# Designed miniproteins, single chains, continued (2): the designs that were tried, part 13

Each design is a single chain, and the fold is of that chain. pLDDT is the mean over its residues in the fold that is shown.

## One batch from the design tools (miniprotein)

Design m4419
Fold by ESMFold2-Fast:
Structure m4419 (fold): chain A 60 residues (1-60)
Amino acid sequence: SASLRQQIIRNVAEQLRLIGDVIDAKYLNKASDEEVQQMIDEVNQNNRRLQAELDALEAS
């Protein structure tokens, strides 16, 4: 379970980084709508992965 907890922590850190990139692109860097949408899709994919990992931890 220690390795699973470390994996979850790393994936949470990655999620926060991805969200920060979306905020910066949308409000500060003026990235294209297509680029922002791709970044949002990455956030959503990582969110689903995190949910599965949390469900696995709860089942332990």
Scores: mean pLDDT 77

Design m4420
Fold by ESMFold2-Fast:
Structure m4420 (fold): chain A 69 residues (1-69)
Amino acid sequence: SHMERLRQRLAELERKVADLTQEAIKKYEEMRKNKMTREERIKFMQDVLEKLTPLMKELARLRRELAAA
C-alpha cells in the first residue's frame, strides 16, 4: 500500500540519517584525537550539515505525509 511504502521510506531515511550522524561523530572524535585544527573541524561539520539538511527536510516531509493520512 501507499502507507506501507511511506513507512518503509521513512525507516530507510531515518537509518541513513542515524548512520551518517554516527559516522560524523566518530570522524570528528578522530580529528580531535589527531589534533586537527579548529578550522578543519569546522569545515568538516559544515560539510556534514550540508549533507544532513536535505535528508532532514525529506524526513520532515515524510512524517508530515504520514500524520496527514
Scores: mean pLDDT 85

Design m4421
Fold by ESMFold2-Fast:
Structure m4421 (fold): chain A 83 residues (1-83)
Amino acid sequence: MVKEEVIKLVKELLEAKKKGDKEKEKEIIEKLLELSPDLTEVKKALEKLGVPEEEKKEIIKELIDYSVEKGIELLVEAVKKVT
């Protein structure tokens, strides 16, 4: 089930990228990070779907960049609550 959901979300991410739907891309990235925080299942899904190596690298970089931004947001929210 989890792996099938990841494959489905990766397909939806690729379609959102083709359409330039940045809001949809962010929603899908959030869901992918929830299902595969270490990106292992995302990497496997990209390989299974035959995504070119350079495109895979760009997608993984986007997921990492979003994860870093979200981590910073969570730290900022934590600081606001204790200050």
Scores: mean pLDDT 74

Design m4422
Fold by ESMFold2-Fast:
Parts: C-alpha cells; structure tokens; sequence
Structure m4422 (fold): chain A 52 residues (1-52)
C-alpha cells in the first residue's frame, strides 16, 4: 500500500516515531502515520491518497 501526503501551505511538521506533530497559525495536532482516517480528516493536509 502506497500513501501520498501533501501538507497545506504554511504547515510545519515534526516527526517523532510513528507520529507527526503538525502546526499551522499556532494550532497543533499530533497524528499517527498508521491512522489513515485521522490523516484524511485532518485540516493540515491538502491531499491524502492511498494506492493499493
């Protein structure tokens, strides 16, 4: 399975293990790389796509 991710302009990303901490305009969210539903629901990504 291949996952393509594009961050919204201005988003800062910090990686720690299996999680990303994403920051935009002083708001922060921590997401698990394996939680595709959370990645797709996150306002910090411009696009999230999955190939089989």
Amino acid sequence: MEIGLTLRPGVEAEVSGDTWTLTLDGESETLDFRDLAALQASPFFESVWVAP
Scores: mean pLDDT 74

Design m4423
Fold by ESMFold2-Fast:
Structure m4423 (fold): chain A 81 residues (1-81)
Amino acid sequence: LTPLQKQIHLLELAEREAREAVAENVPKEEILAGLDNVFKALLAEGMDEAEVQALRDALRAAPPEEIPAILRAAIERLRAR
C-alpha cells in the first residue's frame, strides 16, 4: 500500500470504530482517546502535522454524533488526491 492508501485505510477503520462507539453511547472523551492512536499512526504514515491537528481540532469541537461524518469528509479529501 502507498502512504496515501494507508492513511485512507486508517481513517476508514477510525470511522467504523467511531460509528460503533456513538451507537453504544460511549463518552466523547473515550472516543477521542481511541482516535489519538489513529492520529499518531497517520503522522507515522506521512500525513502533515498541520492536517492532523486540524482534524483533531474539528473532532474535539464537534458533538459525538458528528465525529463519523468529519472522519468521512477527511477520507473523501484524501481520495480526491
Scores: mean pLDDT 84

Design m4424
Fold by ESMFold2-Fast:
Structure m4424 (fold): chain A 65 residues (1-65)
Amino acid sequence: MPEVSLTVTVPTPSGETTVELSVPASATGLHTFTVGDEAGNVSTVTLRVGPDGSLTVDSIETRPP
């Protein structure tokens, strides 16, 4: 299945964490990912897939440990 990927920089209290997130190009709508860092911060990254397969960051929410 074709996939689209985006490198997302997630701001946290301990610094920045960079992750590569992939979603199926046919899966239009919002996709939620959970990203942890070495300091125990947990970030919820929501990506949006458009009808043309374009991928954008909708929101990022970080929770401390």
Scores: mean pLDDT 77

Design m4425
Fold by ESMFold2-Fast:
Structure m4425 (fold): chain A 81 residues (1-81)
Amino acid sequence: SQQQQVLQSRQDYLLSIAKNKNLDELTKLIKNFEDLLGKSFALEVIKELEEIIKNDERLSKKDQKELLEVLKKEKAKIEAK
């Protein structure tokens, strides 16, 4: 289904970021969503990405922790505005 393809694309993107240690790309993605679509949308995207990260068995516990820490920091920055 289209929803399964979207989920897999997001999972593959996050896996690529973790493997390549390119955590700044995730920060840029969240900032772009906030700038284009607003604070509420950016917070919803963070929530969705957190669930994807927690449920992706291909991510090591270390990689999950690193990705979740980026999202936690971006969430705190958005909520402080």
Scores: mean pLDDT 83

Design m4426
Fold by ESMFold2-Fast:
Structure m4426 (fold): chain A 83 residues (1-83)
Amino acid sequence: SPESQKKYEEILKVIDETEKKVDDAVKNNASPSEIQKIIDESKKKLKELIKQIEDPRLATLALFRMIAMEGYGYIKIREVEKK
């Protein structure tokens, strides 16, 4: 539905903003725990937003996008740990 599409777009915006926040944190020498907090906070917000999507296909796609964001955070944490 148009409403589910708009909510999906909001979720994608939150994910994009989160990944940019992670990138900025890495540039500013953030610790692994600080990067994890950024991801955990975003993940909590995204789970609540995903519950509001009535279209099961879009809700599932949003869930996979959130999982990909979590994976991105994990990669950045591992990169920082290898310093």
Scores: mean pLDDT 87

Design m4427
Fold by ESMFold2-Fast:
Structure m4427 (fold): chain A 63 residues (1-63)
Amino acid sequence: ASAVRAGTTFKPATVVTPDGKEIEIKTSFTIPADASPEQVEAAYTAFSKEIVKEVNKKIKELE
């Protein structure tokens, strides 16, 4: 597994639930190449929160 690093870009992906529902994750995020380790961790945390929000929103839209 690769550690999250400065200059990393997270790309959109599709997630399939056990019920066969497809959730398209559109959120993309780039960590600046000059980011400190603390900034990298903060950026990753922010990106994780946005992904969770998008997944929850998409699940609600599929109801």
Scores: mean pLDDT 68

Design m4428
Fold by ESMFold2-Fast:
Structure m4428 (fold): chain A 75 residues (1-75)
Amino acid sequence: SSRPLTEEEKAAIIEDIRRILSHVSEETLQKLIDAIRESDTVDEAILRIFRILKEIKEVTEEQKQAVLDAVRAHR
């Protein structure tokens, strides 16, 4: 379902991403944060985050899954 993301939900997801990926570059973290901020729905956020995570080499598969799960928790 294309449920809208609230500003509060976006803030919560961004905090989860910062917690999970605290060791990654500021550039990488900013790309993920921007993807959440620019998304209108949970499904859009999942697709945008998935595309960015696919290109990142400094993040493990377990960390990628944790980020996606943080977004999906609002679905």
Scores: mean pLDDT 83

Design m4429
Fold by ESMFold2-Fast:
Structure m4429 (fold): chain A 71 residues (1-71)
Amino acid sequence: MKKYTLENGTVLDEEEAKKIYDEVSGLPLTDITKSEKLPAGYYDEETGRFISGIDLGIKQLVEAVEKVTAK
């Protein structure tokens, strides 16, 4: 399964990432970009790794959840 590593070093399995998405899918977020360009992903030159658009979206989603829960 795919794994998503967050800024704070937390690793999420695909199932955990889906759970977070389901919980916050109703949030009025425009920061989660689901454009046709992002789903294809891009090559990260720092890590030499291909980053899918879903990985980027999940990271932004978790950051948004942290902001909401910090209130």
Scores: mean pLDDT 48

Design m4430
Fold by ESMFold2-Fast:
Structure m4430 (fold): chain A 102 residues (1-102)
Amino acid sequence: RQEDLEELREMVRATLNSLSESIFKKIARGEPVADKDLSPEVKQLIHKLLFFNGDLISKGVPVSELKEVIEEVVREIATSRGLSEEEIEKMVKILVPSLISL
């Protein structure tokens, strides 16, 4: 449903905007982020997002459609923060799998 996908978009945006500048830059460099490096608030947002994705998949939303929405928001936020095309591609490769499923 378009409504559910718009809610997903806002949840992804909120999660990415909650990341510290240091963590965001680390991901942009293609460096792995350890669970211990994330704040409890960021972890809670990620858990809520993963649960919401699972609910959408159980309702018949294709994983490919979820990936497209998550990628769009990642590219939007990365572009707004002035990242290069290469850094945006690194962000997409790291964040899209991490934010869609375990």
Scores: mean pLDDT 80

Design m4431
Fold by ESMFold2-Fast:
Structure m4431 (fold): chain A 73 residues (1-73)
Amino acid sequence: SMEEEEKQKLLEELEKIAKRADELYKQGKITDEQYKTLMGILQKAAKAIVEGKLEEAQKLLEEAKKKLDELEK
């Protein structure tokens, strides 16, 4: 279904953001607090995906991307 396709897309997006944040954290490029904040947003996004709240999940992933882009400057 289109809903399952959207869920899969959001999960792939979440995994990409999580991997990018993890790599920056392991390299010491972001702080413990910054990493914890990013992981918290991604955890909320994952819950929203599971609950079928796809608009909420997309907004949370966009917030995480924006924060991550600012931290990579």
Scores: mean pLDDT 86

Design m4432
Fold by ESMFold2-Fast:
Structure m4432 (fold): chain A 60 residues (1-60)
Amino acid sequence: SRSLEAFTEAVKRGFGGSTAGRIAQGVERGDPELAARLAASTGGVTYEDALAVAKELLAK
């Protein structure tokens, strides 16, 4: 599953479970900006950092 793979990679990069789950949600939908907005709302990451991670995961 793309969402499970994105979640696992975000956790490996040091993000907490809730933040990683939000990144994975946006990546599953193919929307890096959605991933960034949702992840930043958790307080565990900045919008800019989450956007960069989501774009990288979607480029693979």
Scores: mean pLDDT 84

Design m4433
Fold by ESMFold2-Fast:
Structure m4433 (fold): chain A 87 residues (1-87)
Amino acid sequence: KEEEARKLIRKAVGLAFENKDLDEAARYLVEAVILLKKITPGVEFAAVLLNQRLSAEAQVNLWKAIEYALKGDEEKAREYLDKALEA
């Protein structure tokens, strides 16, 4: 669980840092938060990097996805992730 989330965060950071496959980076970040149900420094760093690449609309929807993931609402977390990727 913790190791799996850490791997997802590393993948999200790598993709976001290189400005590659941002959709996949966002998915990895949200899945990591679903597993952790908390914000770690790695999650914060990945989110900051993604926000530098994403539109304002995508950023708002990504934040909502993370918020629902923290609450354990996996269905709404994925709904808002999809909205972020469409924005």
Scores: mean pLDDT 82

Design m4434
Fold by ESMFold2-Fast:
Structure m4434 (fold): chain A 89 residues (1-89)
Amino acid sequence: MNITVNESSNTTVTDVSADGTYSTREIRVNQAPVTVTFNTDSKITGLAATGPIEVLDVSETTLTVRIPRGNSTLTVYTEKGSLTVTVTP
């Protein structure tokens, strides 16, 4: 599992947590709008978002989403754990 930021040149990414069986991975991104790709290695089972999101591409194990505003959190649930992006101001 990983999260990739597709808008790289002006974006700071901080890894918050990543590990293990049923791993939770979290990153913080300090810029909006931002486009992120979730690579899950397992089937995506659900999404939870605190703000607006724009789904650009989807498969069973990948999701590419644009998050247009800061102060937003997106969590992607999978069979092996969750992946979270927090977009800060």
Scores: mean pLDDT 71

Design m4435
Fold by ESMFold2-Fast:
Parts: C-alpha cells; structure tokens; sequence
Structure m4435 (fold): chain A 95 residues (1-95)
C-alpha cells in the first residue's frame, strides 16, 4: 500500500493536471468568437479557483511535518471528497 505522503503527492499531481486543462480551456474561450465566452470563462475560472484552494490545502498537508500519518489521512479524505464534488459538478454541466 502507498504511504499517505505518496497518495497526497499523487492527488497534487492530479489537481495540477486538471488546473492546466482548465487554463487551456479558458484561453481557448477567451480567443473564441463565441458570444457566451465571458460567461463560459467565468464558470471555468470559478472551477479553477476551487481546484486551486484544494491544491493549496494538499500542499500544506504534504509540507506539514507536525501532522501524524493519521491526521494527514483524515485531511486527504476530506480533500478527495471536495475534489470529487468539484469534478461531479463540472461533468454534470457538460453531460
């Protein structure tokens, strides 16, 4: 089984990748001639802000040497649930 730090690192890498994808989508819509581009960009920017907050919390847990593995596990589980909610909301609006 992977250590809690390894699992936090994997979660950081996943969230970073999702933020990079959102940045590309934001740039695409800003350059587009879509009459709804301002609205679409706002929705994507709001999603990015939520993911950036999750990323910051993951990095804080990863770098906090005072936290026990059990405390890190609890915080990781909460952040994974928050991440899942953000992704579900985004997918529901696209599906």
Amino acid sequence: MKSVDERIKESIDIVKRDIEILDREIEYYRKSKDPRKDYLVKVLEDTKEELEKILQQLQDIYNDKSLSDEEKEKKLEQLQLQYGEVIRRRMSSRM
Scores: mean pLDDT 84

Design m4436
Fold by ESMFold2-Fast:
Structure m4436 (fold): chain A 60 residues (1-60)
Amino acid sequence: SSKEQLIEANREAVRIAKERYEDPSASELEKLLYKLVAGGSITVIGRIDPEVAAELEKEL
């Protein structure tokens, strides 16, 4: 499998996590948990493409 497929899967995980922690109905604990999930996915991307990871970090 290509590294591009892994980047796209983790980008989707960041997108979903961000939508969850930006939800006004989410608790503060839920928001923190989803921010940690997004950070973990960005860390995986950073091992493959640090420029893509840096751009996603700016969106957090």
Scores: mean pLDDT 84

Design m4437
Fold by ESMFold2-Fast:
Structure m4437 (fold): chain A 94 residues (1-94)
Amino acid sequence: PRPVVKSEVPGASEEEKKRQEAAAEVVREIVDWKEAQGIPITDEEELALVGAYSMISENRPLEEIEAYIRRMLAKDPELAERVIALVREMLEKL
């Protein structure tokens, strides 16, 4: 069994922790989906996901997150829309 290392975030509120968990779930689902298809995640896609994680954690407006994802994933609009759909679902649960 591999130990799961949680990043310590001193001073994070319970709401901030929930947003970080939602952001992590979006990244995990996209990575898992790509791996299931046998398609490697690119450096550009990884950077886009990291940026989206940061924006969700910072409680940025959904419109800004969507614009960022579409800009970063302009080469793969289908992936961009999938990431946006997952972000919408996860934020709706918060």
Scores: mean pLDDT 74

Design m4438
Fold by ESMFold2-Fast:
Order: C-alpha cells, then structure tokens, then sequence
Structure m4438 (fold): chain A 60 residues (1-60)
C-alpha cells in the first residue's frame, strides 16, 4: 500500500540520517518528506515519519 511504501522509505531515510549523526528533528523531516512524496496527507505523513523514526532509533 501507499502507507507501507511511505513507511519503508521514511524508515530507510531516518535510519541513514541517524547513522550519519543527524538530529532526530532532521531525521523526522526527511521521513516526512518521503511520506509526502509517496502521496500521504500532512497528517498521515507526520504519523508515518514519527513511527519510522522510533523504529530507526531501535535499530541503532
């Protein structure tokens, strides 16, 4: 689904950003942009970006 693809892309971007030493805020913003590009609304993209960031943090 669009949401699943958005989550996968947001997760990959957030994880990469965190590994490179970017802030949580910057990592969230990258995930949000990816989710918006996949076609999610502002509210859905924020939710997906938050979920993706939490999972990325657990993966470090």
Amino acid sequence: SMRERAFERAYEEALEALKLGESKEQSFELGYIMARMEGLSDEQAREVAEEALKEAEKSL
Scores: mean pLDDT 87

Design m4439
Fold by ESMFold2-Fast:
Structure m4439 (fold): chain A 68 residues (1-68)
Amino acid sequence: DLKEKIIEILKEAGLSEEEAERLAEGAVQLSKTLSPEVVVQLLGRELLDLGLSEEKVREAAERIKELL
């Protein structure tokens, strides 16, 4: 399940389960119409806004992009 894998990556990056579920759902929906590059760029901005470090955002974005 793509959503479950994204949730686990986001939780490992430091998000709560609720935030990880919300963002994973958004990423899956966006992946239906946008390229993986654009999806992870938009997700990365949201992760930075939530207070994740630039390094953690980069690592999570790369792992999620491989799934898309």
Scores: mean pLDDT 85

Design m4440
Fold by ESMFold2-Fast:
Structure m4440 (fold): chain A 104 residues (1-104)
Amino acid sequence: MKHKVTLYALKKENGEYKVIKKEEIEFESPDEFLAKVRELLKKYNADYVVVAYEENGKIYLFAVTPDGRVGPAVEVDSITDENVQKVAERGERALAEADAALQQ
């Protein structure tokens, strides 16, 4: 079965994330999904991708890094640039805290 998600490519400028590209993708496997996320990050020189998907009438957003790490999923009422930026910021903090804990 093919899955559809929307990818939002973000770049960090002056400490703030900005949505630079929106693209819908289809995938059949987790490996294909990660390959398409990495391609989008490389193509647009983006710092993060936020993935938007719908399940059982609810919208979820989560951040993915260039190395394929996944941030926490967040339920939202609607997809807005502000919500996408906030999810990228939250994902960056969560992954930075995890990395800092491993280095201490």
Scores: mean pLDDT 78

Design m4441
Fold by ESMFold2-Fast:
Structure m4441 (fold): chain A 61 residues (1-61)
Amino acid sequence: MREKLEKEIDDAMKRIAISVARIAAKNNGIDATIADLKAQLAKNPDNEYLKAALAELEKLK
């Protein structure tokens, strides 16, 4: 039972994850980065940050 601040932090972290994923896609290629994010999400299926990053990269392909 934490403060609403934790949800706000989670939303901010999602935005950061998306930015990091975009940089990784620029450096390593979008398809390779999407594959890596999918592999990480398979290990952590409830990770909201990975889901947000993957969704945004899939819009860019």
Scores: mean pLDDT 77

Design m4442
Fold by ESMFold2-Fast:
Structure m4442 (fold): chain A 75 residues (1-75)
Amino acid sequence: SPFEKLKQQTIEHLEKLIETLEAQAKATGDPALGKLAQILKDTLEQVKKAKTMEELEAILRETEARMQAVVDEAR
């Protein structure tokens, strides 16, 4: 289904972003990168449990808001 394809693509993208951010957090010691990696790890677990497109969209909206808060605090 279109939903299952999007969900799988989202999982793959999140796994790669988490890997990149965790590597950068370790290299730089930047606490904002560590917080962003943790938010994406929480999002990945929620996405894996999502059963509908509506749930997936809600998870991604909440994740965007949480990431924006970290970026704003780091300024």
Scores: mean pLDDT 88

Design m4443
Fold by ESMFold2-Fast:
Structure m4443 (fold): chain A 65 residues (1-65)
Amino acid sequence: SKIEEAINKKLDEKGRITYEDAVEIAKELGVSLREVFEAMQKLVDEGKYVFEKDENGNIVYKKKK
């Protein structure tokens, strides 16, 4: 999907996706922030990605090792 392509592109560029990055993806694609998070959760369920807190307590999305 276009959302999954945008997620993978942002991860390739930055190594992580922040809340602000998710908002940017939603705006660029003309979709809701909910749809972006639903796509992120689908990729987590597939076992390739994870949500975690960084050292500053912010939630980030990245590839699972």
Scores: mean pLDDT 82

Design m4444
Fold by ESMFold2-Fast:
Structure m4444 (fold): chain A 66 residues (1-66)
Amino acid sequence: SSQEDAKRSAEAAKRAAEEGDAAGAATAMYHSGLVSGNKELARQAAQAGAAGDAEAAAKYGEMAAQ
């Protein structure tokens, strides 16, 4: 289901962020935002990944996991 897919992507984003993989976290969160229909989260994930900001990716991953 879309809800389960969003949850899996959010969990992947959180794990990638914990490992310092900003690009991986942003990619997983972007997918989570698209599946949940949250365009703003998807946009912020793309920007964090482009900037290589692991801290921002971690915070956004946590938001996506909720």
Scores: mean pLDDT 65

Design m4445
Fold by ESMFold2-Fast:
Structure m4445 (fold): chain A 132 residues (1-132)
Amino acid sequence: SLKEAVDRLRKLVNEAIKALEEQDVEKFSEIVDELLRFAREHPEIAPAALSYILVLAGYAYVYGNEEMKKVAKEAIDRVIALAEELGLDRVTQLAKEMKEAIEKNDLEKVNRLIAQAWIFAQIEETVLLEKA
């Protein structure tokens, strides 16, 4: 059900935040992989899931160690690829802007894009719950 899908999404996002706080690069990478797989298997949840991955990748870049920053950059590229495949134009634009901001080391713009991705993820999650 959509409610079970949202509950799973929330659990994965919370586990990824914990892994990031602990600088557990392997666990963070595993959860990002699971979120990307979940988004591909359930395209209806993909706008919310991919937007949360952008938030997580942005935070991993700003606050993470060098290995975490590498995972963040790879995650953004994977979000771009899947968002383009699924025709998610807004997610694709946000991800591409975040990639450019990271390449320029524009931390102010990265933080602004994190906020935009978070708001978008919350809106899309709410839409899913209203359909459940």
Scores: mean pLDDT 90

Design m4446
Fold by ESMFold2-Fast:
Structure m4446 (fold): chain A 65 residues (1-65)
Amino acid sequence: MEEAERAAEAAARGDAEGAREALLRAHKQGVGSYAGMYAVSRALEQGNEEGARAAGEAGKEASLS
């Protein structure tokens, strides 16, 4: 779950592009849905609602790519 961890850390710090790239790699590994949920959860735990929204959008973008 390495890519899920990277996506979560990027989302928690507000790095939307980093989260998107990590989520794209997670989708290739078949764990994209888990990684997306985990990234949103981690951002919310840090109180970063903007980061959570960005992670959600990045997850949708990764699903389309």
Scores: mean pLDDT 74

Design m4447
Fold by ESMFold2-Fast:
Structure m4447 (fold): chain A 95 residues (1-95)
Amino acid sequence: SADQEKAREAYERLRRAPGITEELIRELAEELGISEKEALGLVYGLLQALLEAGTTDLDAVEVRVVPDATLEEVREAFLDVAVLELEAAVNSVLS
């Protein structure tokens, strides 16, 4: 869906950033053509779906926009997903 494509693009942008800030969310919202509140809700919805499924595979989850998601909630969920990515990478090396 269009929301899934936007969420994927937003997630990749967050991964490339040195930190998750209000300015980054504003830039994301402008790039995606949505409001800052919609950008926060879309990203948080994706991160929650990944955490609930226990996966880092963006194609394995369906994104649901979470209204009134905060920057702090996005930052916390992003760090939790980063831990899942690190665990997956370590497991791949251990054979």
Scores: mean pLDDT 79

Design m4448
Fold by ESMFold2-Fast:
Structure m4448 (fold): chain A 84 residues (1-84)
Amino acid sequence: DPLEAGLKAAIAAYEAARQKGGVDAGNSAYFTGLSAARIAAEKGLTPEEAAQSAADSAINGFYLVGGEETARAAYKAALEGGKA
């Protein structure tokens, strides 16, 4: 299920970002990732593509709030979470 894979990716991004950059960074990663995952699922993309969309949006969403290290951690966690 693309939405399930994307949701798992968004949750993983939230935890990694929260741990590195705090609750606001976690929330930013979660909401940007979840939004991208929903759009990917609505477009009929695969579970892997939905998870990738969530990861890509998590790293982009962090440019203003968590910094590069937090964004990289969120991206890596999102890709790993989406595969689980």
Scores: mean pLDDT 74

Design m4449
Fold by ESMFold2-Fast:
Structure m4449 (fold): chain A 67 residues (1-67)
Amino acid sequence: LIEEALEAFNKGDYEKAVELFEKSLAQGDEPTAEDFEKLGLAYAKLGDWDKAREYNLKAIEKRAEES
């Protein structure tokens, strides 16, 4: 799922990328800071600024935890 989400993101299919990332989260996968950053960017590209901000903040929190 994560690999498929990254492939969709790289192709500019942000709607599909979000769908696949959300499925990964629902299955209990723990995203990396980079995964949250890409998810936030995908939401921003789709015009969902509230979710873009939410996931960007999660990415920052995750990076701080990893440091």
Scores: mean pLDDT 78

Design m4450
Fold by ESMFold2-Fast:
Parts: C-alpha cells; sequence; structure tokens
Structure m4450 (fold): chain A 87 residues (1-87)
C-alpha cells in the first residue's frame, strides 16, 4: 500500500517530466529506477531485518538515484543494470 502510493506518485512525476519535454529515454531510465526501488523495498519488508547491511543491488540503486539526480543518465542506466545483475 505504502509502496503502491510512492509508485503512483513517481509515475505522475515522470508523466509531468515527459509533458515538460524531458527526453523519453531519460524518463524511461527514471521509470526503471522507480520500479526497481519499489521491488527492493518490498523485498526488504519481507525479510524483516532493518539492521542488515545494504545488499549489492540496494547499493547500486542508491548510486543510480544519485546519478539520475545529477542528470548523469548514462551512469544511472549502468548502475541499474548492475543492480539487476546483483538481484
Amino acid sequence: SEVERQLEEAYEELERKLEEGMDPEEVEILRELVELTAELLLKKKEEGDPSRELSEAEKYVIEAQRAAAEKRYEEAREYLEKAKEAL
């Protein structure tokens, strides 16, 4: 429910960015990032251990989020692929 709300809000923001003329390929990178982040949050919730160290996938998602925030979308894509491989 909480993850679903965050995902809906993120999709609305992505649609707004697309309408404002953001590159569709960059919007797609952000969409994949949002979806993978939601998957990892759900997985972490199922595990029930909030004190564990970040998984490799979670670390790569954090780097992808940082790269995307700095508009380094090529790097964000590379980190997303590494995160998917680490799952």
Scores: mean pLDDT 76

Design m4451
Fold by ESMFold2-Fast:
Structure m4451 (fold): chain A 64 residues (1-64)
Amino acid sequence: ARQQALLDARKKATDENLKVSLEEAKEIADIVRNKTPEEVEKYAKETGNKVYRYIAEALRLREA
């Protein structure tokens, strides 16, 4: 379920030419709350999507 939501959000962001929706970014962050920043960073590298990179940075700050 969580993985499907993440994939859907990633695909939607790509399809919309990365139209950064604050709501979408929050949704992804909420889903990956218990994920490590390393996991999210892998998504950023895989998709080249800045949204995942921003989330990874936020998670790093949270762990620090």
Scores: mean pLDDT 61

Design m4452
Fold by ESMFold2-Fast:
Parts: structure tokens; sequence; C-alpha cells
Structure m4452 (fold): chain A 76 residues (1-76)
């Protein structure tokens, strides 16, 4: 079953907040996984090094399918 647009927005807003407040990628991954588990979801974190800093891309999944996502740039 698909999430409502309102549920997706709430998940993405919270995911973005977690990524912004994390000290590093390891803490971000731990916090998004805990948040995802509380909603019966799984979480993935992808990390990319850029000239402007480290880009964190978080994805929430249901049954292996992405349902919500957010990104945050941690300054170098």
Amino acid sequence: MELSPEEVEELEDKLGEILKNAKDAEEAEKQIKEYAESHGLEARLEVYDTAQGRLLLGTLERDGRPVAGAGELLPA
C-alpha cells in the first residue's frame, strides 16, 4: 500500500531533520534506522564526497521499495 502524500512529507521532513542534526554519517545512519524501524520501514544511507562537503542521501524503504527520501550536505 502506498503512503499518503502527507505521510511521505512528514517522513521526509523528519529524515532531513535527523540528517541535519547528526554529527557524522555513522550517527545519521543509526538514527534514520531507528526512526524507520518505529514505522515498520527499512532505511538506507548513501554517502558521497563532494568539493563542498559530504552529501548524505537517506532513503526509507517498504518491502525493498523506496517510499521516502531526503538529502543533506555536511560541510567539509
Scores: mean pLDDT 80

Design m4453
Fold by ESMFold2-Fast:
Structure m4453 (fold): chain A 86 residues (1-86)
Amino acid sequence: MEEQRRRSEEVKASMRRVLGLPPDASDEEIAEALAQRVGDGLRTLGYSDEQVEEARRRLTPAIVEGIRDADYAGHATRTVSDVLRR
């Protein structure tokens, strides 16, 4: 489990840097910032406000799980795909 924890910390550090967050930002702060950016991107691409809102609502817990599993992109992509497919 040390390897998974190290991977999780690496992913968090990378996300904090990419999202412009402080190095001590919480998992929830990272997840919320990433969900916000995904939502903004979807809106720019012409997706509906309903789809954007549902994506944000589902992304935050999914991203927190992704941080713990060190699979940020997988959890985010799956969640967005589920929302957009509906």
Scores: mean pLDDT 70

Design m4454
Fold by ESMFold2-Fast:
Structure m4454 (fold): chain A 75 residues (1-75)
Amino acid sequence: SEKYYRNLVTGAVIPESDLTTLENDPYSGIPLSDIPEEKIEYIGDLADALKKLREEVIRTESHLGLQRIKDWLGL
């Protein structure tokens, strides 16, 4: 099963497979190589990632951020 990580700088949730294959964070547009390892938090599986995204959406009040996250995760 896919594992998920959070960028503590931007709040973006990143699949483990994408940490090595994507050039840029699709949520923030920041190059993944520019994110320090100490700012990447392990979340867990997809269910854990969805819970974290729900919590973040409630906090940010960002309709644009919610749509971008959903499109990126294929939700």
Scores: mean pLDDT 65

